# Designed miniproteins, single chains, continued (2): the designs that were tried, part 91

Each design is a single chain, and the fold is of that chain. pLDDT is the mean over its residues in the fold that is shown.

## One batch from the design tools (miniprotein)

Design m7168
Fold by ESMFold2-Fast:
Structure m7168 (fold): chain A 71 residues (1-71)
Amino acid sequence: MDQANQLLSQSIQYGRQKNYEQAIRYAQQSRSIFESIDSRSSSIYSLISGFYDRSGNTDQSQRYRDISDRL
């Protein structure tokens, strides 16, 4: 609950600092807590996709974009 939102906030802050490794890590941790039912999962996958794209990992960016689009 609070932990998932705190992890998401940390992910966004690391993304703003261009620390995409930490941004992705925190977003993935937040997603694991929101897990199976929350519509926030789509937004988190989209966020992770953006971080991979900006870090130059286009394959991972596309995978997470596809997951987000299916949710």
Scores: mean pLDDT 76

Design m7169
Fold by ESMFold2-Fast:
Structure m7169 (fold): chain A 95 residues (1-95)
Amino acid sequence: MEIEYSDEELEEMRKILDEIQQVVDDTIQLLVDNFDKLSDEDRQKALELVDRMIDILWNTQDLFGGRLATVEELRERLKEVKEIKDELQKLIDES
């Protein structure tokens, strides 16, 4: 079942998707900048965190493209990717 969005909802959703993309890009850059400082075990954990984050991004984009996502669901996904970024930052800080 497709959701019919208002122009205001579409603009809000695009803004949230752009913010999710920015958090993902920032997190990948954080990993790249600190990858040489991580142990082999922490590198594996960091890659698993980034992989989970990319899956969230792609699933969120697919739901939006299929008109299946709500604004609230996109906000929840944004919160999830921010939490993953915080987990990666802690992993780096503890290295």
Scores: mean pLDDT 84

Design m7170
Fold by ESMFold2-Fast:
Structure m7170 (fold): chain A 91 residues (1-91)
Amino acid sequence: SLEKALEEAEKRAPEVEKSGDEEEAKQLRLEVASAAPESEIEKIKEQLEKFEKNTKKLLEETKDKEEQEKIKKAAEEAKELAKEIIEAIKK
C-alpha cells in the first residue's frame, strides 16, 4: 500500500509540475515519504540503482544529443528526489 502510494505520488507529481506548481509536486512526494517506514529506504535505493543502470544503458544506445540531455536531466532529478525522500523518511 505504501509502495503503491509512493508510485502514485511519483506519477501525479509530473502533472502538478506541468501546472507550474513544482513546489506542490515536491511537497506531495515528501509528505508520502515522511509517513513511510525506514524499510522503504531499502526499496527506494534498489529502485534508484535499477534506474541508474537503465539510464546508463539508454545513454549508450541514444545517438540524439537532445534526447541524451533529456535522459541526463531526468536521471539527475530522480536521484535528487530519491535523496530527499530518504532524508524525509529518516526524520
Scores: mean pLDDT 66

Design m7171
Fold by ESMFold2-Fast:
Structure m7171 (fold): chain A 67 residues (1-67)
Amino acid sequence: FKLTTEDIAKALMTAIKQKEAQAGRPLSKAEIEAVIAQVIAALKKAYPDIPDSDLEAARAKVLAEIA
C-alpha cells in the first residue's frame, strides 16, 4: 500500500493530538515542530521508500492547517 502525502499528514496530526491529550493542553508551535520531527524520523525508518518530498509536503500541510 502506497503512503500518500495525506496519509502522512494524518499520522502527523494523530501524533500531535496524542501529545496534546498527554499534556492536557494545546501544544505550542515549538512543541508541534518537535513532534513532527520525531514522527517524520520514525516514518522514514519504518517506510524507507517514502520520498523526502512527500514528508516535507505533509509537514507543510499540517503546519498550514494548525495556523
Scores: mean pLDDT 80

Design m7172
Fold by ESMFold2-Fast:
Structure m7172 (fold): chain A 57 residues (1-57)
Amino acid sequence: MTPVEKIRRLYDEGKVTKEELIEAAKKLGLPIHPVSGLPDLARATEEQLEELVKLLE
């Protein structure tokens, strides 16, 4: 499973909240999407996505 798929699954299954996603993304310097208010995963590096998964697990 890719890091993006892991993050989406955790969020969709209710294992992480929107607030937890935003806080973890800010800690890693990930941009927040201006419309959704969620981390902009498309603008993240693979290394940032792996670190985000580690913070959310």
Scores: mean pLDDT 78

Design m7173
Fold by ESMFold2-Fast:
Structure m7173 (fold): chain A 106 residues (1-106)
Amino acid sequence: MEKAIEELRKKLREEMEKTGYVDEGGIEEIVKSAEELAKKLGEAETLEELLEKIAEVLAEEYLASDPETQARWEKMVELAKEKEKKGEKTFLSELILKAAEIVEKK
């Protein structure tokens, strides 16, 4: 699992570097979600398994979070939807949209 988390961190950084902006705080928030996910839903051996589990944990944390954190997450979802509409899909935007779908299903 540690290898999957490091691969995730590297992938997120590379995607953000392509846009000219690296959000280190955003990367660490996603990584922390992955670590909590290992405790709640069991370990993941592949990046794809880790992504599915991260999306689940992000959805749960959003529903349990304070209004300020929810507002920040909603802005990230809006940005991800805009990226999708422009055909500028990234690993991060796909992850955020997957978490948003889980929140909507409730």
Scores: mean pLDDT 69

Design m7174
Fold by ESMFold2-Fast:
Structure m7174 (fold): chain A 75 residues (1-75)
Amino acid sequence: VAEDEDVEETIERVKELLEKALESEDPNKAVSLLVAAEILFSLASFKMSPEKLEEMRKELKEAAEKVDEKVEKLK
């Protein structure tokens, strides 16, 4: 099969970055971590099953919404 190990590792890294972004007290750091997670997700997305792709997209959306709330408070 096509590099299942690599995809799993990337998914774990994306989830870890999203979790760190959500826990970050610094909005700038949260945005940086979210962007890093989005880049890694994009690189692995073409290797993901549709089911995993949908799951990861939901996690990314939730993280982006929470990070956006933190950024909005910068105003």
Scores: mean pLDDT 76

Design m7175
Fold by ESMFold2-Fast:
Structure m7175 (fold): chain A 100 residues (1-100)
Amino acid sequence: AIEDGELAKVKRDPQTGVLLFTPNEKLREVLEEVGNTREELTLLELVESVLEYLEKKKLFDPENPSVVDLSGTKLGEILGKERLTIGELLDALFEKLVKY
């Protein structure tokens, strides 16, 4: 039912049932900028690292902290988006991580 997305290979851990993602080279570059060098990540670990990337790069809009500007960033290039809400960012990320 679950297939690999553009940004990662996905597998289900047969012991735990948890989905594990192996990021592609482009997504790994984003993760490495926040010190995450893991070969496989859970969805929660992946989301945590992306949020850390937004904070480290100071990408939140100072007038509206629910909005981020990804212009000129590796993450913006990966998602094909410049300005979006956190919710829209997570939706775009999930759509590119796995296919049903």
Scores: mean pLDDT 82

Design m7176
Fold by ESMFold2-Fast:
Structure m7176 (fold): chain A 99 residues (1-99)
Amino acid sequence: ELKKKAEEFAKWYRDRAMTVSKLPAEKAEALQKAMLDYLTKNGTVKEIERLKEEMDLQIEIRDLVAQGEKDGKLQEAIEEAEKRAQEFEEKRRKEEEEE
């Protein structure tokens, strides 16, 4: 579980470094390896699951806003993005209360 979730997150981190931060593939691969090593040694399954949920939300918000901008419905996209971010925060708060 931990290793698989760490691998999935490290891959997302690499892809984001290339697409958002415009890092060269060589450096992005080095970051993927460093992140994988870090998460497998220091991470917990619960923390990796939270990071993955945060990652999924960030991708969803990005795609929603980009589509809204294309369609001329940017304001509606922003409102939907805010709603999804709020729901994520409430879910995270409840998970922290369980600890």
Scores: mean pLDDT 71

Design m7177
Fold by ESMFold2-Fast:
Structure m7177 (fold): chain A 78 residues (1-78)
Amino acid sequence: ARSPSEEAAESGEEIDMDALTERTLGGTPEQILEAYLTAVRKGDREAAERMRAALERAELSPELREALAWLEAHVAAQ
C-alpha cells in the first residue's frame, strides 16, 4: 500500500504553507511575490491565487508588476 508519509520524506523540507500564507499576506510586496513563486513552483494553485489577490491589493513597483506579468505569461506557455 502507498503511504502518504513517503511523500513528506521525498520533499525533505516541508514548508508550512498556512504559516507562510498568513505571514505573507501581512508582508511586503516582495515577500508576497516570493510566496507566489513558491506556490506556483509547488503547483499549489489555491495558495498562488491567494498570493496573487494580495499582490493586487499591495502597491507594486512597476518593475515587480512587469516581473509578475512576464512570469505569468511564461508559466502559461509551459
Scores: mean pLDDT 64

Design m7178
Fold by ESMFold2-Fast:
Structure m7178 (fold): chain A 75 residues (1-75)
Amino acid sequence: EAEAVLAIPDLDERIAALVALLTSPDPRTADAALEALHAIGHPAAIAPLEAVRDQVQPRLRATVDALIAELRTLE
């Protein structure tokens, strides 16, 4: 449930796990990971997202770039 996402024991570890899922070849997994990263909306995701940007599916790269730009406004 949505409230359980906020109760994750380590935010940085959860972001790292979601970023790894974002590089999945399964479109459903990659899309769900991107939605979750956007919902968390935390600047701690910037560096991990930049590190994997070239490994994500080409169709998602523009959305990842937009998310990084959005998260930078929160710093």
Scores: mean pLDDT 77

Design m7179
Fold by ESMFold2-Fast:
Structure m7179 (fold): chain A 67 residues (1-67)
Amino acid sequence: DYFEEFKKYLKEELGLSDEAAENIILTIKDFDPNFTKEQADKWKETIKKVVENGRALVAELRAARAA
């Protein structure tokens, strides 16, 4: 199951919580229910970059919203 492999990657390699990893998987399933191994490999790199950059962006957005 590509989703199980991808969820394991999100949790073990990117250090995401079960909840965060599950939410990403649910979003992917909604967007692309026929998720392929090729898409999984491609999205691993994209998601890793987005997760790292997104944590900083979310912190900035929260600060801006609170101001």
Scores: mean pLDDT 70

Design m7180
Fold by ESMFold2-Fast:
Structure m7180 (fold): chain A 72 residues (1-72)
Amino acid sequence: MLTDEQKAKLDKRIGRFDSNGDGKIDPAEWQGILRAMNSDTESGKAAVALFDVDGDGKIDQDELNYIKTHVS
């Protein structure tokens, strides 16, 4: 389970994809992020780095699940 601090960091990162200010990621944007992360490309590594709140180069399952709760 994510700490409140990790959730706050993820909220800030999610805000970068929230172009309309509704506090949520569009489902199409979320699918694009998931596709990039699963492709093992440089774009995928960049997407992982944006949501890697611990700086260890890996996104935990709890982090992914939390981000998903902010998809509309």
Scores: mean pLDDT 69

Design m7181
Fold by ESMFold2-Fast:
Structure m7181 (fold): chain A 72 residues (1-72)
Amino acid sequence: DALREELSTLVGEENAEAFLRAYEEQGLDAALEFLKERLYEELLAEGLPEEVARKIAEAQVDLVRQLVEEYE
C-alpha cells in the first residue's frame, strides 16, 4: 500500500514493517517511540556519532508521524 511504500523509502522496508506492527498493536505514539529507538540504534551501528544519529532518527520519526496522519 502507499503508506508502506513511503515509509519504506524513509526508514527502510524492515523498519517500516516493524513500525506498522507496533502501530497496530500499541498505537501511534508507542510505535513512533519504538521506531525512533530502532533507527537510533541502527545509525549507531553504522558508525554515526550519537548526536547525529539522534537528530536523524528524530527527524525521520517526525516525517513518519506526518505520513500516518495523512492516511488516518
Scores: mean pLDDT 83

Design m7182
Fold by ESMFold2-Fast:
Structure m7182 (fold): chain A 101 residues (1-101)
Amino acid sequence: SEAERLEELKRIVEEGEEKLEKESEEVEELIRKLREEGADPEELELIERGFRVQKEGARLMIEKAKAILEGAPQEKLEEIEKRIEEIRRERKELLEEEAER
């Protein structure tokens, strides 16, 4: 049902936005504590980059759900998908960099 699909998308947006806000605050607090505990600056940079990529990915998934709910044109959805693919590539590069250390 189209109505059931719309309710599911709305739930994804509402739950996703709340989760993203809470996780962002937890991540900022974690990074602060790691710095206070004298974590290696290079390791902190890698951790911060990892969380940035994760946060951006989650944000784009929420943006895509919103665009679908708003009846955005296919071109807008394709632009969001392209950005999601770019973030997936950046995540892969970070994982490869971490594995080489």
Scores: mean pLDDT 83

Design m7183
Fold by ESMFold2-Fast:
Structure m7183 (fold): chain A 86 residues (1-86)
Amino acid sequence: SPEANRGVVEAARAVMNGDKEKAIEASRKYMGDEAAQALEEGITAADKGDPLKAVQAGRRSAEAAGANDIAKTAMAIGLGEYALKK
């Protein structure tokens, strides 16, 4: 849905900015529980220094939310950039 796509992009931008709290809040509000859990897994992987696992979990999160390809790409970029800034 357009709302889910917007939610995924909002969460991705928050992750890129290092704002974990805002990212998790957006995921819970717009993406659903399964997608939110996958996003938390991605953030945790990034914090542990695993950029590949972070990107993979981020993509899975966007897929669980039913997001389109543009929103999925935004989430992958967001978690990848977040992981590389650590």
Scores: mean pLDDT 82

Design m7184
Fold by ESMFold2-Fast:
Structure m7184 (fold): chain A 97 residues (1-97)
Amino acid sequence: IKKREELIERLRELLKETVKAINNDDKEKALELVEEMKRLVEENRELLSPEVVEDLLAGADAIEEGVKNNDLLVEIGGVLRVMGALIDGELEIRKLK
């Protein structure tokens, strides 16, 4: 449980920094943070449900696509999908307590 909580908190901080980079028009930093987020999810897939993993990776891919194409709506959609996946992950942990 604690490893899952630490993973979700780290992913939440990465999402916050990604949004900050997007707001500052720092595309290089935003892409770097999204890549780190995807890598962290892939390396820790066993700590998360398959649905949470799918939404985190799809959301991260959407953020990457939006940043590369200057598509703000795609960026926002990706951010919201990652946020939803993080909420679902926290609710899953809460049910185990």
Scores: mean pLDDT 84

Design m7185
Fold by ESMFold2-Fast:
Structure m7185 (fold): chain A 76 residues (1-76)
Amino acid sequence: APTSVAEARAALRAALEAARAAHPEGSPWVDLTLSQLDRPERLGGAAALLAARHPDSPHIPAVLEAATAYLRLGAP
C-alpha cells in the first residue's frame, strides 16, 4: 500500500494507464479520471463514473483501490 501522497498518485496513474491500454478504442472516462488526478474534489466522482461505465473491466478494481488510497492520504 502507498505510504505517501506521491506514491499513491503514481499508483493511481499507473492503474489508469493500464486501464487505458486495455481500451485501445479509447475511453473518455479513463481520460477524464487522468485529467482529475490533482483535483481531489472531482477525482472521486470521475473514478465512480469510470467504474459505472466499465463494470466488467478487470482493471477497474485496481483503479478504485488506488483512488481510495490517494484520496485518504490527502490528495492535493
Scores: mean pLDDT 79

Design m7186
Fold by ESMFold2-Fast:
Structure m7186 (fold): chain A 69 residues (1-69)
Amino acid sequence: MEELKEIILSLDPEKYEAAVKELLEKGSRKDVLEVETELSVKLLKLIVEGKEDSEEAALIERALALLQE
Protein backbone atom coordinates (compact mmCIF):
# COMPACT_ATOMS: atom_id res chain seq x y z
CA MET A 1 0.00 0.00 0.00
CA GLU A 2 2.79 2.47 0.87
CA GLU A 3 4.39 1.86 -2.56
CA LEU A 4 1.12 2.90 -4.29
CA LYS A 5 0.98 6.08 -2.19
CA GLU A 6 4.60 6.87 -3.12
CA ILE A 7 3.91 6.37 -6.86
CA ILE A 8 0.86 8.66 -6.72
CA LEU A 9 2.68 11.35 -4.70
CA SER A 10 5.72 11.22 -7.05
CA LEU A 11 3.31 12.19 -9.89
CA ASP A 12 4.96 9.85 -12.40
CA PRO A 13 2.74 10.56 -15.44
CA GLU A 14 3.07 6.97 -16.74
CA LYS A 15 2.19 5.27 -13.43
CA TYR A 16 0.00 7.52 -11.29
CA GLU A 17 -3.40 6.74 -12.93
CA ALA A 18 -2.92 2.97 -12.55
CA ALA A 19 -1.66 3.49 -8.97
CA VAL A 20 -4.74 5.61 -8.10
CA LYS A 21 -7.08 2.90 -9.47
CA GLU A 22 -5.21 0.20 -7.54
CA LEU A 23 -5.36 2.29 -4.34
CA LEU A 24 -9.15 2.68 -4.79
CA GLU A 25 -9.51 -1.12 -5.27
CA LYS A 26 -7.15 -2.29 -2.48
CA GLY A 27 -6.86 0.66 -0.08
CA SER A 28 -9.02 1.60 2.88
CA ARG A 29 -10.92 4.91 3.17
CA LYS A 30 -8.04 6.06 5.42
CA ASP A 31 -5.44 5.26 2.72
CA VAL A 32 -7.44 7.19 0.10
CA LEU A 33 -7.96 10.15 2.48
CA GLU A 34 -4.23 10.29 3.34
CA VAL A 35 -3.24 10.49 -0.35
CA GLU A 36 -6.01 13.03 -1.11
CA THR A 37 -4.85 15.20 1.81
CA GLU A 38 -1.17 15.13 0.77
CA LEU A 39 -2.05 15.94 -2.87
CA SER A 40 -4.28 18.83 -1.71
CA VAL A 41 -1.41 20.23 0.40
CA LYS A 42 0.99 19.95 -2.58
CA LEU A 43 -1.52 21.71 -4.85
CA LEU A 44 -2.03 24.52 -2.30
CA LYS A 45 1.75 25.04 -2.09
CA LEU A 46 1.96 25.31 -5.91
CA ILE A 47 -0.90 27.86 -5.94
CA VAL A 48 0.84 29.95 -3.25
CA GLU A 49 4.06 29.85 -5.35
CA GLY A 50 2.15 31.05 -8.45
CA LYS A 51 2.57 27.66 -10.20
CA GLU A 52 -1.15 26.79 -10.45
CA ASP A 53 -0.89 26.44 -14.27
CA SER A 54 2.12 24.10 -14.06
CA GLU A 55 2.11 20.51 -15.37
CA GLU A 56 2.62 19.29 -11.78
CA ALA A 57 -0.53 21.17 -10.64
CA ALA A 58 -2.50 19.67 -13.57
CA LEU A 59 -1.35 16.14 -12.62
CA ILE A 60 -2.37 16.69 -8.98
CA GLU A 61 -5.82 17.99 -10.03
CA ARG A 62 -6.33 14.94 -12.29
CA ALA A 63 -5.25 12.55 -9.51
CA LEU A 64 -7.68 14.23 -7.09
CA ALA A 65 -10.49 13.91 -9.67
CA LEU A 66 -9.74 10.18 -10.07
CA LEU A 67 -9.77 9.70 -6.26
CA GLN A 68 -13.25 11.29 -6.09
CA GLU A 69 -14.70 8.74 -8.57
Scores: mean pLDDT 79

Design m7187
Fold by ESMFold2-Fast:
Structure m7187 (fold): chain A 84 residues (1-84)
Amino acid sequence: MEERIREESERLVEQYRARGDEEAAELVRRLTEAILNRDGEALKEALLEMLDLQVERNPETPEELVERARAEIDGLVAETLEAL
């Protein structure tokens, strides 16, 4: 599983870099390392930063959608670590 996760992460990083999106590429790497280390705290932090990045790029995003996504992060962290 670890090798597959690293390979998929590398593909995503390359896709973001191909778009000139180094910030998203860095966050994908941090998400991947948190998953591989089974570090729920680091995973939550990386997911929150990814959400913040999305809001920065789309400032017209409704606050209700952002709040809902933020509220779902703890569940997403638990589901991700369980799926490993």
Scores: mean pLDDT 78

Design m7188
Fold by ESMFold2-Fast:
Structure m7188 (fold): chain A 100 residues (1-100)
Amino acid sequence: SDEELAEELIARLEELLARYLAGEISVEQFTDEALALLREALARSKNPEFQALLQRLIAAVEKQGVELARLDAEDREAARRAARTFLGLMRHEIRRWLAA
């Protein structure tokens, strides 16, 4: 179901963030894998409203990924805080859809 898909997506995005924060993956790998997870969810979704949300999140990750890469090169701690904040916002939007 789209509800199970949304819950799985949140869990996988949080796991991906944890790997980035631990230094296990690069900022480029973090961005690429986040986009892959969102695109996979979009392809599997049957709900038009959730599909629209996922398309907005994909666009947001593409924009924020460029800024995150710049921050990671200049100030890794600022990049880590930005990544936590951004993922928190994505989680909030997905959970709002789930609660609707």
Scores: mean pLDDT 89

Design m7189
Fold by ESMFold2-Fast:
Structure m7189 (fold): chain A 99 residues (1-99)
Amino acid sequence: SAAEKAAREATIERAAQAVLEFARPIVEAARAAGETDMRAVVDEIIARSPPEMAAVLRLVREAHEALRERELSDEEQEAFRRRIEEGLLRLAAAEEARR
């Protein structure tokens, strides 16, 4: 239903926001230190993240590296999007279970 789709999208958005809020102080510290290698910054965020968040960040890194190497097919891009969304839903479920 449209309501179920909206609820799923809202959950994904909240989980994505949680990832950004977690990453923010690490990105800001790296930027203040003059770090320009975004790969190194992402690796640091992954190293400090809880397992479910680290899994999402590894997928985002994998997608970014794939796009850098070659043009991805629509099917490959959709597969990455689906895996990232599923990872965000797992992160949201893990956070809810800890409340």
Scores: mean pLDDT 84

Design m7190
Fold by ESMFold2-Fast:
Structure m7190 (fold): chain A 70 residues (1-70)
Amino acid sequence: SEADKLKEELVAEMKRLLELIKERYPHITDEQVEKQLKDFEAFVEKHKDNPEYLKRLLERVRRDIEALEA
């Protein structure tokens, strides 16, 4: 389904974002990254009935990644 594909893309992009944040900020632990990713995945699962919201969220995550890679 579209919602399942959006969830997979969102989790993958959020993992990328969190890894980039960890590279830049020495106080962020692996445990904090894992917790944030699990919390985010659960949040996305709760919103699978709203694919338009998930698409906007994906766009925002991708913008944050681009900003950190610049």
Scores: mean pLDDT 85

Design m7191
Fold by ESMFold2-Fast:
Structure m7191 (fold): chain A 74 residues (1-74)
Amino acid sequence: MMMKATITLEIEPTAAARRALAALAMEFGAEEVEYSDGKVTITLEVESEEEARAAAEALKERAGAKSVEVEIEE
């Protein structure tokens, strides 16, 4: 069973922050990454809500994001 998780991170609007998040998103198997000033939206397919939450926490911590929001849909 796969769920779609959308993770939105508030980051510094810099090329360095965007590159860091792109690398992390690839580690988590991101299907879609959307960039805007101060915000990155990453779409993942996950098996569980727990996996989505763990991915969001790891992305926030490793990227130094100011905030993280997780939206899960099946």
Scores: mean pLDDT 76

Design m7192
Fold by ESMFold2-Fast:
Structure m7192 (fold): chain A 92 residues (1-92)
Amino acid sequence: MEVGEYVLEKEMEREGLAPEEREKIREAFETGDAELFFSLDEKGQRVLLTAEAYYLGEAVIDVVAKKLVERGLMTEEEAEKEREEAKKKLIK
């Protein structure tokens, strides 16, 4: 499940952004281009930051799960179940 991409599309839909603005936001999200980000209006910047926060949250969950397995605090099977649960909680 691509949490960051899902949130990006939902936030753009909620704000009623124009197609040209949506494409610019998608490119900024995919590339991480700071110049593209600063060329967005306040709504576009907010939408992108929201999606990036969820993307980072998903990435942090994956890193934490890996570290718990490496430290012997959790099995790979347990870590996979916890990752899926945590990712579901991010969207809701």
Scores: mean pLDDT 77

Design m7193
Fold by ESMFold2-Fast:
Structure m7193 (fold): chain A 62 residues (1-62)
Amino acid sequence: MKQLLQQIAEAAAARRVDVARDLADTLVKKGYITQEQADKLVEAAYKHDVSEAKALADELAK
C-alpha cells in the first residue's frame, strides 16, 4: 500500500493525471481507500499540487 501511495505522489509530481487515477482506482478496488479519497488525490494531481497529493498519500499510508 505505501508504495502505491508514493507512486501516486510521484505521478502528481510528473503531472501524470492518468497514472494517478489508475493507481488511486487500484487502491479503492483493494479496499485501502475510499472513492472520495481517490478522487481527492487525482484532483491534487490535476491541479499540479504535489504538496497536497504527497500529504494525502502520507496520511493514507499510516
Scores: mean pLDDT 67

Design m7194
Fold by ESMFold2-Fast:
Structure m7194 (fold): chain A 90 residues (1-90)
Amino acid sequence: RLEELIETMRRLHEEEVSDEELEELIRHGSEIERAAAELELGVREALERLPRGIENAEEVNRRMREEGVLTREAALALSRELVARRLAEE
């Protein structure tokens, strides 16, 4: 169940489904679609808070860019996956 949930959430993110479309899936989607849409909204909300508590995250992302290890976009994608897995386990 968890892996199916994470996979469905990842597809919603890759398809760039809007917050409004995610709310529609929560109302009218299948059980897995509703759970995945709710999880994706939770991830988006958690990451929106990140820029405000981000003196550390911005520093980490800056150093990773300077070292050529990871772009900010890739770091955000990784952060989304980790937050999603944590939220799904709760």
Scores: mean pLDDT 66

Design m7195
Fold by ESMFold2-Fast:
Structure m7195 (fold): chain A 90 residues (1-90)
Amino acid sequence: MKKEKAEELLKKYEKTLEEDKKIFEEEYNKLKSKEEKKKLLEEYLKGLEYAKGMVKKIGEESEDKEAAEKIEELHKKQVEYVEKLKKELE
C-alpha cells in the first residue's frame, strides 16, 4: 500500500471512530434502563470488534508502521472506554 493511502485511511478511521462515539454517547445518554444501556454497549463493542478486523488488514497491507500502530491505539482506547462504562453498570 502507498504511504499516502495508509495515512488517508488512518484519518478516515479516526474520524469514523469520533463520529461513531458521538452517536453512541447521544443514544446512551437518552437511555434510562440499565438493560437498554447494556444492549447498546454490546452493539457498540461489536462494531469496535469489526473495526479491529479492518485495523489488522490495514496494518498488514500498510508500509507505514506508525499509522498502523496509531490505528491499533485508537481502537484500544475505544474498547477501554466501553469496558469502563460496563463496570459502572456492574
Scores: mean pLDDT 76

Design m7196
Fold by ESMFold2-Fast:
Structure m7196 (fold): chain A 71 residues (1-71)
Amino acid sequence: MELYEEARKRLLEVKDDPEAAGEFARSLMEKHPTPEAARALSRALYEVKDEITGDVALAAVEAMGKVWEEH
């Protein structure tokens, strides 16, 4: 899935920057406010979990939840 590949690549680019990770996740979910986008981002987070910091993972998950509440 194209969205999953984009999310995976971006998370690796911001692996030590929780603020950038949160902003990316928020932007992605606002552009694609669908369960499919949430699944793609969750899959990407799971796949790269050992390569990113816990703070980055937490920031992305929190941003997803906030955007879902806004819709």
Scores: mean pLDDT 78

Design m7197
Fold by ESMFold2-Fast:
Structure m7197 (fold): chain A 100 residues (1-100)
Amino acid sequence: SRSLLEAKPEEQKEIREKMLELIEETLENLDSVPELTEEEKEILREALERAREYLEKGNLLEALLALLEGGVRVAELRGDEETKARLEAQIAEVRALIAA
């Protein structure tokens, strides 16, 4: 399997465009998700808007980081220590890729 860093420029563009589409669809439908509290919706909206801004600038890894950070905030709010730990590990991996 190819990593995001090993993808061809055309594949990178396709991934970015697909992520932007999914983010916009998620933002449009966020208020209609019955499993989310108003506080969780605010956290996710902020994270999605930040990710969209990074993707528009071509910053795929920073966009992913913004989404993961939003996920950590929601997991912390829910007391989901397992999901929080998993997402924090993924954040560390993404930060290592950005620093490389």
Scores: mean pLDDT 81

Design m7198
Fold by ESMFold2-Fast:
Structure m7198 (fold): chain A 80 residues (1-80)
Amino acid sequence: SPEMQTTIQLFRLLALRSEAYVALKMLELGKLSKEEAIATLERVRAELEALRAASTDPELAALLAREIEELEAKIAEIKA
């Protein structure tokens, strides 16, 4: 069902958000280099873009667009 597909995509979003969160915290704790953190966050961004492209739910697509924008801002801050 479309509802089940949206649910699966939301669990994937949660997993990707968790990966990004861990990378950012490991960077903050000095356990990851900036380069390693950026590589992880750029991979997560690419996975979020793929998830957005696969989404048939316009509300989920809009949520994913916001998540991508926020992640891109964080990557830019680390690169500065």
Scores: mean pLDDT 89

Design m7199
Fold by ESMFold2-Fast:
Structure m7199 (fold): chain A 94 residues (1-94)
Amino acid sequence: MPKITIYTKKVGDVILFAVSKDGEIVAVGEIREEDGVYILTIYVPEDSPLSDEEVIALAEELLASLGLPPPKEVKISEVTGGDGKKFKKYTLTA
């Protein structure tokens, strides 16, 4: 597997993270707790080298590393940034 590194920072009640592949940032996201449920959101550029399976696997590894439960639900949607760049938005509920 190519070298993947996840950087995390806690800001208030939110955990921000960035995913690096071979030194380049390829995804960013956050983890929030809402009503006793953990919601992990990941934004991945449409031209990203990460597959859906790799993104979900990274999310599961991140949740496990933080002692959080595994995801029960995964939702994938498409969002467009202000510059017209398209992203896949992954929402995992744990």
Scores: mean pLDDT 80

Design m7200
Fold by ESMFold2-Fast:
Structure m7200 (fold): chain A 119 residues (1-119)
Amino acid sequence: MKKIRELGKKAVELARSGKPEDVGKAAHLLMHLMYEQIEAEIKGDKELAKLVHEEVLRVQKALDEVLGPDPKIASMFTSGSLAIIGALIDGDRERARELLERFGKEIGDAAAARQAELL
């Protein structure tokens, strides 16, 4: 719980900086929080899943305030989450972590580029 709250707080601070590099890092950290929520749900830890979801919503709100609505970035989060869910259901935790890092990087790069265009 403490580590997840610290991740959420860091991601919100990065998003609110408004700097492209920091906004990209915030989007990458949001993907990590979404991964933690998926793992908690698969393990049946409803209390942890709820707490992680609250941090996901806080980071998403902070990113929406700086980036505005972006269907491409939203689609990337959806596609990444579905791929990770598939790997975790298959029991392939190594593949799930590889997908997390790959999609996290791609989404972070897209969010940073979008923020740079908005400045």
Scores: mean pLDDT 86

Design m7201
Fold by ESMFold2-Fast:
Structure m7201 (fold): chain A 86 residues (1-86)
Amino acid sequence: DELKKLEEEIAALQAELEARFAELKAAGVEEVELMEWYKKQMLEVYEWLKEKARELGDEEWLAEVEKALETGVPKMEERIEELRKK
């Protein structure tokens, strides 16, 4: 039940981030700035997820979150760099 609540909180956070991204894009925020903002939000979400995994004592899930952060952040940085070159 605690895990289900956490999954619902994660889904709500993702929906909120997507809605905010769409709002900023519609407002004419530059794509580079949008991606940098999104990266910052994702870093904050992943730090929150790591803390939740530690609280639950789920070492396997903590490792999965850390791996996602280690692989996801470089991909986002690569995308931002590609946008800067355009």
Scores: mean pLDDT 78

